# Designed miniproteins, single chains, continued (2), part 108

Each design is a single chain, and the fold is of that chain. pLDDT is the mean over its residues in the fold that is shown.

## One batch from the design tools (miniprotein)

Design m7996
Fold by ESMFold2-Fast:
Structure m7996 (fold): chain A 89 residues (1-89)
Amino acid sequence: SMEEQVAAYVKEHGEELRKQAEELAAEYERDPERATKRMVELMKKDPVYGAALLAELGKVNPAAAYRIAAEALKEGVDPEVIRAAIQFL
């Protein structure tokens, strides 16, 4: 399932994901629209990695993660991908 793939990715890449999530949180503070668009495109292109990164962002900046998830849903990202990310928050 998507949830199992995301969980496995987080387990294998947790340290790298945490660093990337902190960088993304800083990027979101400077330009939330650009950061959101980049994450939406990532979740479309690489759903497992995108969902894992969104889940890690939620630990650093929950508000940013939820706003990005909402926009991703509007922009046509598969609801299963968004659900997989949010269930680990």
Scores: mean pLDDT 87

Design m7997
Fold by ESMFold2-Fast:
Structure m7997 (fold): chain A 58 residues (1-58)
Amino acid sequence: MPTEEQIEAVKEEIKEKGFEAISLTDLAKRLNISVEEAVIAASKAFTELLKEQAAKEE
């Protein structure tokens, strides 16, 4: 399982570049994790961003 720090790093990249611009291979290399762990981190980061977006809508 990716760490909270790794998930947060992925969230920041999604916010800056957009989800489609995220290279899972580059994320795996930067975070020193497997590509499968990078996929999990990206999925969790995207889910968290969707929940944050929904929560900010009153």
Scores: mean pLDDT 75

Design m7998
Fold by ESMFold2-Fast:
Formats: sequence, C-alpha cells, structure tokens
Structure m7998 (fold): chain A 62 residues (1-62)
Amino acid sequence: SLEEEMERRRAELRARIAHLEKVKQILNDLRPYATPEQQKKIDELLKKVEAEIERLRAELAG
C-alpha cells in the first residue's frame, strides 16, 4: 500500500540521517587531533555531511 511504502521510505530516511549524524560526530571528535591539511578535508566532509542531512530532513518533512 502507499502508506506502507511511505513508512518504509521514512524509516530509510531516518536511518540514513542517524548514520550521517554519527559520521559527523566522529569527524568532529577527530578534528582537534588532525593536521591542518587533514582539518581542511574534515571541514569539507562536514559541509557535505551537513548538506546531505538537511536534504534528507527536508525530504522527511515534505
């Protein structure tokens, strides 16, 4: 049914958001111990992760 498909989609979105939030936490925890070049790469990854979380949250809300 459409309701079952929507709930499955929402569950997948929630799981993906939860995974990305964990990735974000790990990157933030590692950042203080990284070299300046590694910190730049971590910052680029954090921006991508945050943008993806926002897209998924928007999809979940709409």
Scores: mean pLDDT 88

Design m7999
Fold by ESMFold2-Fast:
Structure m7999 (fold): chain A 81 residues (1-81)
Amino acid sequence: SEVEELLNELIEKLEEAKKKNDKEEAIRLLQETARRLEELGDHGLAQILRWIAKEMEESTKEPAEMIEGAIKFVEALLKSL
């Protein structure tokens, strides 16, 4: 499924952002993937990814810890499809 492909790409790119400790890139990736999901008609998943991005923007945790949390959440979403 195109949705599953997008979420797998997101996980791979978030792992790279985590290695670089790059919070801004992780937020951008979540927002861009949400936009692409919305274009595919999956408004529910798009809203969830935007919510994760918003939490990440407002978090004071270590970037790698926040990104790891996002990766685990996206993996759980994939398993529920």
Scores: mean pLDDT 88

Design m8000
Fold by ESMFold2-Fast:
Structure m8000 (fold): chain A 83 residues (1-83)
Amino acid sequence: ELDEVFEKAKEIVEKYKDDPRKALGEVIRLLNEFYEKLVKEKGIDYAIEALEQLRKRAEEENFGVIVTAADIVIALAEIKKVS
């Protein structure tokens, strides 16, 4: 569930608020695990769209760490799609 993943991402940002590098790394890990699960269940195009929706929500709520993590995972997903 996208809402559940977004809430977990927010918890990571709050937990590591004094360590931005750790926060970013843990959110990237969370989003990549979510992406891999969606690829297996729904396919790559659906997984990318779900990450784009999560990124948009993070941008609207001003969670820069989550936006950056989503951008990284989406970029890597697009590269894997071409490869």
Scores: mean pLDDT 85

